Designed miniproteins, single chains, continued (3). Designs and how they scored, part 83

Each design is a single chain, and the fold is of that chain. pLDDT is the mean over its residues in the fold that is shown.

## One batch from the design tools (miniprotein)

Design m10866
Fold by ESMFold2-Fast:
Structure m10866 (fold): chain A 84 residues (1-84)
Amino acid sequence: MEVTYVFSDGSTAVVKPDGTITLTFPSAARAEAAAIVLSQVPGLLELRIDREKATVTAKFESPEQALAAVERLAEALGLDYERV
């Protein structure tokens, strides 16, 4: 099942059952910071950034690893989050 997160800065993360995360940020700089954090997470298989859209796409081995990566990202960026 798809899980959506809303961050305190208005950013969103959508985690798919296959371990794919799609993140949308308010700025390209925030997307770049998120990509750096995600690049350091174990189990990362793929990482893409679209600076124009301020989006980051990440692929993990499992949805559980993807969910943990979103939580780690929120902590690293100093953001609160809610699951929707």
Scores: mean pLDDT 85

Design m10867
Fold by ESMFold2-Fast:
Structure m10867 (fold): chain A 66 residues (1-66)
Amino acid sequence: MSLDELSEKLVQKIKEEDIEGALEYAEKAYEKALELSRKENRPGIEDSAKNFMDIVKSVVEELKKK
């Protein structure tokens, strides 16, 4: 599954308020981004992945408060 597909699934799970599913796809997307960063020697992808995970964690915390 591509990084884009994983990101789309993550957004869908967030909209469905499926917190566990959202976290699963977020972790898979993060791992995929790190793998691509290493294979392509593109450290900018790692920075983008870290920012993405920070956003996901923030959204998950807000959903848990509801």
Scores: mean pLDDT 72

Design m10868
Fold by ESMFold2-Fast:
Structure m10868 (fold): chain A 86 residues (1-86)
Amino acid sequence: MEKLKEAFELLAEMLKAGVYDPEKEDKAHELFLEAREAWEALPEERKEEARALRAEALANSDMPLEEAREMTRRFLSALLDTEFEL
């Protein structure tokens, strides 16, 4: 869970900066790969907590909502190695 939280904190930093950083994506990807087994094994309650962290990052963004959503979608797609809806 801590590595997944750190990955979403990197997303929050990019959303606040208004700039997508490939180095932060690479770091988050490595953190998420390490957390992926734990993510797939998480009960639904903990997955809802992860969705809440995503929602919090979006709400704290200074970017236009449409751009923030697209950056989040790109980030999550890269981290989970697939296109999906969280």
Scores: mean pLDDT 67

Design m10869
Fold by ESMFold2-Fast:
Structure m10869 (fold): chain A 118 residues (1-118)
Amino acid sequence: MVEVPDLRGLSLLEIIDVVIEQLERLREALEARDYDLARDLLAALREMARQIEAILAETELPEEVRTLLRTLIDLVRGTVADVEAALAAGDYDAALAHVETSLRALEVLRAEAERLAA
């Protein structure tokens, strides 16, 4: 069973870092062909996206921060959908490629978050 991190009270940069850590764990699970762990990590990522959506609904945030959190939600939800579809099709190479693409997109998002925190 994968523990879902509590994202409430974290900064934008800390939230992005936690998402990166979970996607790195998902990549490692897929590389190890631990598909049960991969499915548990996908469920955790869905719950993290739900927590970020709740933060956006309940917290007054600058529009630039809100835009980055919305982008993060869309990226996480898209990654989960793409990886789940690839796993259901038995296309494990596509599942890995989707995670690697999302990690590269998160590096760009993290750099933008660092710019806002400066």
Scores: mean pLDDT 87

Design m10870
Fold by ESMFold2-Fast:
Structure m10870 (fold): chain A 73 residues (1-73)
Amino acid sequence: SMLEEAVKKAIELAEKIIKEKGVNISEVDLYKELFPELFKYALSMGLSERQARRVAEQAVAEAIGYLNKKKKE
């Protein structure tokens, strides 16, 4: 689904950001980096701004939650 693809993209981008900026990046800073990229991605898929915002917010939240559970942090 579109959300599943967005979550995968969010995880890949998050891993790249963590590699570039360091493993101690805060969840808030990670969200600030990810949200604009996922929002642009959703818009590029033909979603309205309202739909793109919802997909981006959900995808970023799920990606951060997944990474936190994987690290046990």
Scores: mean pLDDT 82

Design m10871
Fold by ESMFold2-Fast:
Structure m10871 (fold): chain A 66 residues (1-66)
Amino acid sequence: MGLEAARLFRELLRQGASVEEARAAVEAKFGEPSEEQKEILEEIGRELRRIGDAIQEGLAKGVPMK
């Protein structure tokens, strides 16, 4: 269930949910993730937050992103 859980986690983060909220929703739907799955989801969340933050910062600063 790792890929399906990761996809839901990404989707929730994209919708503006916090990492904690996204993790809770994934846990509620797919059951409690293993330690390995939690680490993968945290890594994915960090990468998505970095990308999202860069996009939002660019838009806020009026910097054109091509």
Scores: mean pLDDT 68

Design m10872
Fold by ESMFold2-Fast:
Structure m10872 (fold): chain A 72 residues (1-72)
Amino acid sequence: GEELARKAAELALEGGGSEEAARATYEAAVNGDGHGAATIAGSSVRNGGGTDPEFLREAIETGRRAGEAAAG
């Protein structure tokens, strides 16, 4: 769970998101909120000033999977 949560946060940051948004992605993921983590990661990439459709999809999917893994 933790490794996927960190990866989701890193993808949010690499996509142009803020450190605040990356932390929010991580916190949602470790709390088992896959939907929240996916939404925050996706918004972070979009709001970071540019969107690659494949990168955006990867960030969303990783956030979702991280939260699902943390939930059990």
Scores: mean pLDDT 79

Design m10873
Fold by ESMFold2-Fast:
Order: structure tokens, then sequence, then C-alpha cells
Structure m10873 (fold): chain A 82 residues (1-82)
């Protein structure tokens, strides 16, 4: 489970970096791809959280989900502003 939590943290960091790059480039198609990837990762995090009984891992997954929800909202706002 630790490896899976670390993997979703790494994917979130990659999506955050991708968002910064796409926003700077004004790449709306890349923003749409990031939105789909972010939603897919959020679904995976929620599924992993439902199977997680360790309180520390559960807390980390809840934090990852909150960051993903915030990122998704920012990407949606950036697409709407384009």
Amino acid sequence: EEALVAAVEAQLAALEAGYRAARAARDVERLRDLLEAGRALLEAVRALRAQTTDPAAAARLDEIAARLEALIAEVEAEIAAA
C-alpha cells in the first residue's frame, strides 16, 4: 500500500507540473488532457481509499484527493477562461 500511495503522490506531482506548463503555453488541448487524467487519478485514489484500513495511509490519500480536487477546479477554471 505504501508503494501505491507513493505512486499516486508522484502522479499528482506530474499533473501539477503539467498544469503549470500547459497554462504558461496557453495549451487548451493539453489542459483538457490534464483534466481527464486528473479525474481518472481522483477515481483511482478514491477506490484505493475505500480499500485502505491503515489510518496514516488513509489520511495521506484524503490529502491527495483534496489536492486533486483543487487542481481539477483550477484546470476547469483555466479552460473556461481560455
Scores: mean pLDDT 86

Design m10874
Fold by ESMFold2-Fast:
Structure m10874 (fold): chain A 112 residues (1-112)
Amino acid sequence: MESPKVSPAMERLLEGVKQGDPEARRKLAELERASAERVLETFGADDPDAARAAELYLESARAYEQGDTRKGAVYHTAGEIALSGRVTRDPSLAEGHRELVEERRRLAEELA
């Protein structure tokens, strides 16, 4: 797990959305939808924290599609908070959570 600072790839995507770049909006929304999908695959749709995190990531995707980087960031952070509670209660899930963080980082680098 890396420091919670924004990667250069993510910063480029966020800046593009702020400047009205439709491609940057599409890429950030795609990243958030991929995060929602992988959370449900990793923890299961019947896990209430995972289901809530996925909902929040989908709201983040909608905000980024609308060019609202602040609202997108708020929903994304809320989703991360929902997931962190689950991992804290069950340390055996730490490996899957780490893999989700690495997949998101790689996808952001590929999309930027």
Scores: mean pLDDT 75

Design m10875
Fold by ESMFold2-Fast:
Structure m10875 (fold): chain A 75 residues (1-75)
Amino acid sequence: EEERIREEARRIVEGARAMIAAGMSRDTAVAMMAHEISETFGVPLEEARRIAEAALAQPTVEEATEYLTRQLLRL
């Protein structure tokens, strides 16, 4: 289960970072990431937004993925 959650978290993080690299605003990427977290894991949208903001603040994809995975496992 943890490995599957980590794989989903990595996919979400990589998608958000790819959108930012393609010229999407950070705010829009956070909103889209929060929506995906909310729909995939049943997290309330406001909580998902806070998690998305904190995850995307991490310097690397690996650190962002680990952060998101830990948050999702606590819910």
Scores: mean pLDDT 83

Design m10876
Fold by ESMFold2-Fast:
Structure m10876 (fold): chain A 107 residues (1-107)
Amino acid sequence: SMEEELDKLIEELDALIEKLDAALAAGRLEEAREAARKLFETALKIARLALKSDDKELLERALEALERAIAALRRVLELEPDDLELQEQLGILELLRGVLRVLLKKR
């Protein structure tokens, strides 16, 4: 089901956020950037799943997960402000967050 797929993706997303934060705390910036890339890909999958769903609760959970991903990417960007790839990834997630917020108001 879409709910089971979302549960798995959120679990993967939260594990990547923990890995990213641990890497940042240890000063392992390249590991944090690699975790950020995987986090972005998982966040995209969550957003795509939400866009296919008419379920308000699924959309709310996906939006909350996307907000956590955005916050984590911002933490990496604060240490690497000139990272164009990270800036572009953050911009894409912020755009998708905007779309999901509009859809949530419609439902």
Scores: mean pLDDT 89

Design m10877
Fold by ESMFold2-Fast:
Structure m10877 (fold): chain A 64 residues (1-64)
Amino acid sequence: MLKAEIGIVKLSNGKYGWSVTVLDEQGNIVARAQGEADTLEEALAKALEFAKAAGADEVEIYIL
């Protein structure tokens, strides 16, 4: 079972940074991605698409 932890943060340039860390049951990182988007909604959509593509069964989202 894989868990995705998604973090989204508003950057100093007005864009939104997103990160995804996918963990296995032992807490090992099996996939990671990060990027930027112009809106919060776009950042979240990109992060969720990566988590889904990586096969995450559970998703936790942190907006900072």
Scores: mean pLDDT 86

Design m10878
Fold by ESMFold2-Fast:
Structure m10878 (fold): chain A 91 residues (1-91)
Amino acid sequence: MSTEEIIELIIEAMEKSPSGKLTTEELIALLLENTDWSKSTAELFAKSLDKNKDGVITAEELIEWIKKAVKNGLDIDAEKLIERIKEAANK
């Protein structure tokens, strides 16, 4: 599974969330169900998104992570993904 596909899974989960947010536990469960990642890898990834360490992943944290990843050479359609994240948050 590509990094872009993982980000799209997170966006879809946020779209289905009434608050437009995910807990780190919800993200870890989502990753374990949809990838072949170990629990430790899923936990590290979720924690990398949770910038303020409050146990909640917000649209702004996901957008910041995408911008940093693209700056570091990740080849994804950041503008399209960021637009979808903003729409998911504005329920």
Scores: mean pLDDT 79

Design m10879
Fold by ESMFold2-Fast:
Structure m10879 (fold): chain A 74 residues (1-74)
Amino acid sequence: MPSLEELENELLRLYLTAEHLARKTGDPRAAEAARVVEETLRRVSELRRQGASDEEIKRVLEEGKRRAQELLDA
């Protein structure tokens, strides 16, 4: 199972890939993937400030990664 840091780094990589594709191709799915990652990382930041468990944070990161990856793999 990936660590929290590994999951966050994977989302950051997905964000950079999605942003690059959106900018170069104008693909609306790539733009949406970038938004999904941004929203997920914002949510994780909020959860950390609230003292949420690592388990809850991992769940949010995994769901965000899944949604962004689905959009990019279309």
Scores: mean pLDDT 83

Design m10880
Fold by ESMFold2-Fast:
Structure m10880 (fold): chain A 100 residues (1-100)
Amino acid sequence: SNEEKIKELLEELKELIERAKTASEEELQDIYRRTVEILREISELAEKASKEVLEEALKELDKLTQEARDLARQTGNEYLERIAMALGIAANELRKLIEE
């Protein structure tokens, strides 16, 4: 189901952000690329998802956005800043879908 797929993608995002805490510069580039791919797939699935699933996904994306922002502030790393920005944009897109 779209709901199950969104949950699986969110779990993969959580794992990527956890890995980002100890990642090298090269690994952070790969994490950033995969994060963007996952967020694109979540956005596509979100258009067909229930409001309840969107609200749960938004809560998780907001949490991951904050974790990525905290990491970016601690490290000054450009890829962590980009990851945080991409997560925040996706969260805002889901928020707009919920408001409609």
Scores: mean pLDDT 88

Design m10881
Fold by ESMFold2-Fast:
Structure m10881 (fold): chain A 76 residues (1-76)
Amino acid sequence: PLPSLDTDLPGGPGDGERASVEIARRMLPVLEEARRLVLEGAPDVRVPNGPDVTREQRLRQLDANREVLEAIISRA
């Protein structure tokens, strides 16, 4: 059998969805651990050439990312 172009394309039938779900499942515990570390007393971050990143902003970003990953898993 000859390879199909659809097999090699991002988002090909089943391949992109399977990869996204697997990545999401692996990333969820990483995001939960990162959120836990922030809550355990990591201070607000000063960025030398940019705006300060506060704990609240970091938590919001982690929560938003988690919601996206949970949505990907839920669709599988």
Scores: mean pLDDT 66

Design m10882
Fold by ESMFold2-Fast:
Structure m10882 (fold): chain A 71 residues (1-71)
Amino acid sequence: GGAALEAGLATVHRLAGLEAAMKFGEIAHEYLEQGASALEAAVKAVETMYEEGVLDEEQKQAVLAAIQQAS
């Protein structure tokens, strides 16, 4: 089940850099602790980062596409 998280992390790192990738991992981990699946955690982390202004719309769409392709 880690493919969605790995795709999300790699794509965030490529598009937004290391600090954004670390933030993605932290947010996704919080959702996993709340009982979310790997896919749900990855998607919710991307949405949260977009709402916080860490990812723009194009970056959000690219990361979500990578997560969907890996899942």
Scores: mean pLDDT 87

Design m10883
Fold by ESMFold2-Fast:
Structure m10883 (fold): chain A 101 residues (1-101)
Amino acid sequence: EKKEKIRELAEQILDAVLAGRPDSEIERLVKEALKLGTPEEFAEAIVEVLRQRFGLSDEEVERIYKELLEAAKKAVETGDPRPLVEKIREITIGALLRAAL
């Protein structure tokens, strides 16, 4: 099912961010996920993985979903995933730091 593949890619994206993998690798994973589904499905998958890993509040989930959705829509429109990759890094590292502190 497309949703399961997008979720697997979302997990791989977050693992790559946390492992400090290069932007080019994360960009490839992001492009693959965006080709499989909608920006909405992509944003939902990323925020769900973040919720499961870091225990995000409902308020954080809503805010992060909106930010990811905006960036994902822009990536599809422009064909440039770099701002979306940067947003995912920022959000993921921020969630990790909050969970560690």
Scores: mean pLDDT 85

Design m10884
Fold by ESMFold2-Fast:
Structure m10884 (fold): chain A 91 residues (1-91)
Amino acid sequence: SAEERAVLQRVLELVREALEAIRAGRYEEAARKLEEAADLLLTEFPDDEGLQNVAESLRYLAERARAGEVTEDDVQGLENLIAQLEQLLAA
């Protein structure tokens, strides 16, 4: 639906902003954006197991970002998620 597309677009924007914040060393800002993205996925797609798993991963990354424990694998994971969301929204 148009409403579902709007939510996924907002999630994409938040994940992009979180990645930029991580690259700039703004870990508290990144954590807040990851939490907002996770909350949107859990609230708007409660029956989508794949998106629930993504939301859990984003919440865990937010906790580690606050601890300053972000890895290159985490950055790659966010880049892959951005690409997947862009592909989904382009269809």
Scores: mean pLDDT 88

Design m10885
Fold by ESMFold2-Fast:
Structure m10885 (fold): chain A 55 residues (1-55)
Amino acid sequence: SEENIERGERLAALGVILAGQGRGEEARKYVEQSREAGADESAEAALKKMEELGV
């Protein structure tokens, strides 16, 4: 649903923030939850950003 996708987008954003703080394991869990919510594009963008950050 649209609400689930919006939630997933926020989870992906939180994942990137956590990755920037060096909390890579927690960041990946947030990105997984983002995908489960149906925000696949946001989750994939977050994973690419995490790779750029070396996480």
Scores: mean pLDDT 82

Design m10886
Fold by ESMFold2-Fast:
Structure m10886 (fold): chain A 77 residues (1-77)
Amino acid sequence: KKREEAIQYLAKTVKAAMDGNAEEAVEYARKAGELMGLSDEQIERAVELAKRAAENAKAGDWDGFALAIQELARVLT
């Protein structure tokens, strides 16, 4: 099911972001949005949030990371 695949890509996005890997986080967030049938605008928002989460994790800003991931989950639902 496309929803199950999207959830797997969301999980991969979170893992990549926690590792500070913005490139992988962006790729996985884009795939999750595509699988959910989101608009281009929503996909770009998800990509921006994934990048922000990875940058915050790399900087040790776990509060900023958590907020970005919460917003990403809202965009993907």
Scores: mean pLDDT 84

Design m10887
Fold by ESMFold2-Fast:
Structure m10887 (fold): chain A 93 residues (1-93)
Amino acid sequence: VEEAIQLLVKGADLLSEALRKTKNPKAKELLEKAIQYISEAIVALRKGDLETAIENIEKAIQYAEEALKVSDNPELVKEAIEYLRKALEILRS
């Protein structure tokens, strides 16, 4: 579980960097939503709610993928998505 949380934190950090650098209002909105869902997933994991955590990570990935389509910093967003997907793999093992 702690390994999954560390991967979620790395994903959130990369999305936060993309958010800080973006000039696109739509990308900003989508990135903020993705980061919010990562935060909710970490809270759920700390409470032992694995099902809620997985649901929130999946939503974070959806918003991050939408942000990728309009992103000023696609590499940061793409790398973040990989960390989020790896966290899902660990939680499903």
Scores: mean pLDDT 87

Design m10888
Fold by ESMFold2-Fast:
Structure m10888 (fold): chain A 96 residues (1-96)
Amino acid sequence: VELPPSVYKLLKEIEKLLEEMLKTDDPEKLKKLALEISTLAGVLAIVMAVYDIKHPALDEIIEIATELEKLALEGKLTKEKIEELYERFKKALSKL
């Protein structure tokens, strides 16, 4: 499947932010990173709608970002959850 270059750029930015989350134990930094990921996933959803893109892997990435935001806002974001969501993200990328 050939996706617009903007999709690959957004996915690379999300991956980078997830990797930054794995490197920090600061709750405020984790919350900020999770909200930045959610913002990028929102942009991804708009791009998908504009280009009528339907891909289960991209839907999974949006779900991961939604779960990260929810956990961050509830103060329930743990290292184990971040690692789990990062592995799910990498698996989704492998299907693109």
Scores: mean pLDDT 87

Design m10889
Fold by ESMFold2-Fast:
Structure m10889 (fold): chain A 72 residues (1-72)
Amino acid sequence: PQAAADRARSVAERAVEQLKKIAEKENIDGKMGVHHALGVTADGRALAEGWASVEVKNGKVISEEAGGRALP
């Protein structure tokens, strides 16, 4: 379970880096985020989830967040 959470967090950290590049390039004001599932079973259950967000003011990144957790 922890390994799945760690992997989801790693994916989220990469997503934060991508969001930062987009925000800086596009001079976006406000909060941007993504949420993703990692490993989906045949019956539609996710094994882990990750999330990433970046908050930007005047084209500058003022906060970032990345997380991941294993699902039941």
Scores: mean pLDDT 75

Design m10890
Fold by ESMFold2-Fast:
Structure m10890 (fold): chain A 56 residues (1-56)
Amino acid sequence: SDEEKIQELVDKVLKGEITPLEAMREAERLGLNIDELQKEIVRRQSAGGPDPDEPS
């Protein structure tokens, strides 16, 4: 499902395997919703540990 693919990309970003930009490119290439991907990345990052370059 599309949601499953989005979660896989989010997990890769959180692991540091890819950047958020790379995840967004892959999502668009796969026809996924980039807004949903970005929302999940932000959601999980805000619930997790501190990031050195967080936007807030």
Scores: mean pLDDT 75

Design m10891
Fold by ESMFold2-Fast:
Structure m10891 (fold): chain A 87 residues (1-87)
Amino acid sequence: HMDELREEARRLLEEAQKYIDEATSLLKENPDNELAKRALVEAQHAEDLARKILTEDLSVEQARIYLDQARKELEHAKKLIEEAKKS
């Protein structure tokens, strides 16, 4: 089961890096874009959680908690980025 959790964490890390890049690009174009700032924070938190699963000696239960939180943060970051692009 840890191999499945690590594979999921790798995918979430990749997704988080994509959203960090997108939010950073939006902020480079408009530094006052509050939705992009919020998306960046959420994506960075998710990146940190995914990285901890890959690098720290976590229990299976702790890894599942971090995965669930990272998924929720990335879902929210995606919505914030989509909304920021309309501004």
Scores: mean pLDDT 87

Design m10892
Fold by ESMFold2-Fast:
Structure m10892 (fold): chain A 74 residues (1-74)
Amino acid sequence: LDAIFDDFAARVTALVRAYKAGQLSEAEYTARLRAVFRDFAARARAAGDPDVLTDQQIDDTVAALVAWEKARLA
């Protein structure tokens, strides 16, 4: 699980960095974040983690994170 989380954290960090540098559009950043969260949830579920985010929770979390970074860049 820790290795899965470390990979997830590194991928999220890279996406945030790219978005803040203007290398990704809001739509691209949202889509890539969603994919990273879904991959993490699938791998965590396979590993038997009971506290895995649902697709609905992933969508809500990604939307909140995108809105937060967008506000910070304004």
Scores: mean pLDDT 78

Design m10893
Fold by ESMFold2-Fast:
Structure m10893 (fold): chain A 90 residues (1-90)
Amino acid sequence: SPLNEIAVSIVSGLIDELEELKKLKEEGAPEEEIRERLKFLKERVLEVMEENKIPEEVKKELKAVLDYAIETGDLDAAIKKLEELKKKLE
Protein backbone atom coordinates (compact mmCIF):
# COMPACT_ATOMS: atom_id res chain seq x y z
CA SER A 1 0.00 0.00 0.00
CA PRO A 2 1.16 3.63 -0.37
CA LEU A 3 1.34 3.96 3.44
CA ASN A 4 3.60 0.88 3.64
CA GLU A 5 5.84 2.41 0.93
CA ILE A 6 6.10 5.64 2.98
CA ALA A 7 6.75 3.59 6.16
CA VAL A 8 9.53 1.63 4.36
CA SER A 9 11.09 4.96 3.28
CA ILE A 10 10.98 6.28 6.88
CA VAL A 11 12.51 3.04 8.25
CA SER A 12 15.23 3.10 5.54
CA GLY A 13 16.09 6.70 6.40
CA LEU A 14 16.21 5.83 10.10
CA ILE A 15 18.59 2.90 9.39
CA ASP A 16 20.88 5.33 7.50
CA GLU A 17 20.80 7.78 10.45
CA LEU A 18 21.64 5.00 12.96
CA GLU A 19 24.51 3.80 10.71
CA GLU A 20 25.86 7.38 10.78
CA LEU A 21 25.54 7.48 14.60
CA LYS A 22 27.33 4.10 14.78
CA LYS A 23 30.19 5.61 12.74
CA LEU A 24 30.35 8.61 15.13
CA LYS A 25 30.46 6.22 18.11
CA GLU A 26 33.30 4.24 16.46
CA GLU A 27 35.15 7.57 15.90
CA GLY A 28 35.01 8.21 19.67
CA ALA A 29 31.85 10.26 20.22
CA PRO A 30 30.77 10.09 23.91
CA GLU A 31 27.82 7.82 24.81
CA GLU A 32 25.85 10.86 26.06
CA GLU A 33 26.28 12.65 22.69
CA ILE A 34 24.95 9.56 20.87
CA ARG A 35 22.01 9.39 23.32
CA GLU A 36 21.16 13.08 22.77
CA ARG A 37 21.27 12.58 18.98
CA LEU A 38 19.00 9.51 19.31
CA LYS A 39 16.49 11.54 21.39
CA PHE A 40 16.47 14.29 18.73
CA LEU A 41 16.07 11.68 15.97
CA LYS A 42 13.14 10.09 17.87
CA GLU A 43 11.38 13.49 18.08
CA ARG A 44 11.87 14.08 14.33
CA VAL A 45 10.73 10.56 13.36
CA LEU A 46 7.56 10.87 15.48
CA GLU A 47 6.76 14.19 13.73
CA VAL A 48 7.32 12.63 10.26
CA MET A 49 5.12 9.63 11.16
CA GLU A 50 2.27 11.91 12.32
CA GLU A 51 2.54 14.08 9.16
CA ASN A 52 2.39 10.98 6.91
CA LYS A 53 -0.47 9.30 8.89
CA ILE A 54 1.59 6.13 9.46
CA PRO A 55 -0.41 3.26 11.05
CA GLU A 56 -0.28 3.03 14.87
CA GLU A 57 1.24 -0.48 14.77
CA VAL A 58 4.25 0.78 12.76
CA LYS A 59 4.60 3.89 14.98
CA LYS A 60 4.68 1.68 18.11
CA GLU A 61 7.37 -0.58 16.60
CA LEU A 62 9.56 2.37 15.51
CA LYS A 63 9.15 4.09 18.90
CA ALA A 64 10.07 0.83 20.70
CA VAL A 65 13.27 0.42 18.61
CA LEU A 66 14.33 4.04 19.23
CA ASP A 67 13.57 3.74 22.97
CA TYR A 68 15.68 0.55 23.01
CA ALA A 69 18.59 2.36 21.29
CA ILE A 70 18.35 5.31 23.74
CA GLU A 71 18.20 3.01 26.81
CA THR A 72 20.93 0.53 25.77
CA GLY A 73 23.15 2.40 23.29
CA ASP A 74 23.07 -0.82 21.21
CA LEU A 75 22.97 0.65 17.70
CA ASP A 76 23.73 -2.71 16.00
CA ALA A 77 20.70 -4.37 17.65
CA ALA A 78 18.52 -1.33 16.85
CA ILE A 79 19.58 -1.41 13.15
CA LYS A 80 18.83 -5.16 13.04
CA LYS A 81 15.36 -4.58 14.55
CA LEU A 82 14.68 -1.87 11.92
CA GLU A 83 15.83 -4.18 9.08
CA GLU A 84 13.39 -6.83 10.39
CA LEU A 85 10.57 -4.24 10.53
CA LYS A 86 11.41 -3.05 6.98
CA LYS A 87 11.26 -6.65 5.67
CA LYS A 88 7.87 -7.13 7.39
CA LEU A 89 6.50 -3.96 5.69
CA GLU A 90 7.76 -4.94 2.20
Scores: mean pLDDT 85

Design m10894
Fold by ESMFold2-Fast:
Structure m10894 (fold): chain A 87 residues (1-87)
Amino acid sequence: AQQQIDEVAKFLEELSKKAREMAERYAGDPEAVAKLRFYAKQLEALAESARLSTDPQQAQKIYETGLKVFKEMEEDAARAEARRAAA
């Protein structure tokens, strides 16, 4: 349904925004900034793909891919936080 597709796109857009905010938080860590900006771009691309989807199954697959990207983002953010706390 269109509503589910819109919700998936919105979710991925919100995650992309979060990745950009985290990049600002870790601005002193070039590795973290580069990775978080890369995740933001991936999540934006997935959101666009979700909007182009007309099949709920395809939207679900995009959502699942977005969750995997988010998991990687959380892991890199945790490493950045550990480095920030040690500084």
Scores: mean pLDDT 83

Design m10895
Fold by ESMFold2-Fast:
Structure m10895 (fold): chain A 86 residues (1-86)
Amino acid sequence: SSKRREQEQRLAELVLEEIKRIIEASKKGLEETKAELARATERLIAELERLGYDASEVEQIRRMEAFALENPEAFLKWLELAEKEL
């Protein structure tokens, strides 16, 4: 449906914006990068819930955040690939 397509487009835009923000923070070596990632993740989760995404989809986003905090180097490579696929 058109509404679903609009939701998917908006989600893609939100994800791309957060990816760009995280990459930019990493390049600048900001000490608050972890706190910024957590804050960005919470905002994305809130928006997904508002758009009607289910708990399993939200949980996947939280697993991505945990992965980023434990494996920042691998996460940066994943972000570069994800940005090209969006």
Scores: mean pLDDT 65

Design m10896
Fold by ESMFold2-Fast:
Structure m10896 (fold): chain A 85 residues (1-85)
Amino acid sequence: SAAARLAAQTSTLARFVEELRLALQRLKAAGDTSVEPALAKVQESEALLRAGEAPIVASLPLADALTILVKNNKLDEVIKARLEL
């Protein structure tokens, strides 16, 4: 059903957002404050999912977070940190 597909998408996105938040929090705790703007956007995405917003709406701050990480040359470091979770 459409409802079951939406629930599966929401669950998958929520897990990805949580893992990305944990990776960014770990890098910040290790002294990399440059990840803070991206972390704020990931937390915004998590709050939208918690509020029951559609996955597409919740993914917009997440896209901003990824753009920030790419522009600051931090994407590879964050991906490595996520893989180490």
Scores: mean pLDDT 86

Design m10897
Fold by ESMFold2-Fast:
Structure m10897 (fold): chain A 115 residues (1-115)
Amino acid sequence: EKEANSLIEKLENASKTSVSEEELLSLLEEAVKLILSDDVSIKNKLKLLELLKQLVLNNNFSQDTLTKVVLGFQVIIDAAEDEDVKKKAKESLQEILDSIKDTNTKEYLKSIVSV
């Protein structure tokens, strides 16, 4: 819980400033780890998913970075035990995919995930 609350604060702060792709990928890696942890509450897992989704939606990232993002969400969908977490991850991934304006990037990313 303490690590989840710390990451929530970092994600909320990241949403108020510009973030680098390297910083986003670091935040994504830690969030996936915490969302799949048995020591984190469902409430905080859902909040981490929402904040990650908003961070991705509010920034323009490269196809390489978006590839890592969608694969991270897919890992959560496949490995999460809680149905609300699984559902939120699926809905968040679908919103991210639907937000992509470049048709080639969108079609490529849709081809590598199952939502």
Scores: mean pLDDT 84

Design m10898
Fold by ESMFold2-Fast:
Structure m10898 (fold): chain A 114 residues (1-114)
Amino acid sequence: TRSEINSLFDQLEALIRQLVDALRAGDRERARELLARFRELVLRLARLIAENEDPRLATLGLFRLVSLLTTAEVESRRIALQSTDPAVRALAREVAEEVRRITREVQELLRSLR
């Protein structure tokens, strides 16, 4: 469980880096593929964290998950504001809004598991 959670966090960090690269390249298809994998991985992590019997490890896992969700949204918004390509800006805004939506899904999932 602990090793699985750590492996999934490493995968999530790699996905965020790949997503940022796809956004900077204006690769809409790759960004959408990575965003779908991001959503699946984030929801899986949220479930595993919620099922953790150690309250300290659950709390630390939630802080790390929220930090990575915030990083993905902030980086997408940064590209949306700084890119000179209007297509890249539009894609980055779309991705930032979807990351925000995923964050709300995580919050709702955690409430349902109470």
Scores: mean pLDDT 86

Design m10899
Fold by ESMFold2-Fast:
Structure m10899 (fold): chain A 85 residues (1-85)
Amino acid sequence: EEEKKKIVEKGNELLKEMSAEFDRIRAQADLSDPEAQEKYRRLLDLMVEAATELGKASKLPPEEAEKRLNEIRDRMRQALAEFAA
């Protein structure tokens, strides 16, 4: 139970980071630019995937849930870094 809590907390922190970055990106990025629009869509897709995986993780052993969350975390952070450039 505690292991699951820590995994969910990490997932929630990632979604929180993404939300803050979305606000910043919307303010600065020209979303009429196809390249910027495509990157933004990718970030949205990753957020949806992260939320879905967190829901599924409640039915998985903690180790498997942690692996899944780490994969999503790495993908999201990489995408954020690319968009921030």
Scores: mean pLDDT 70

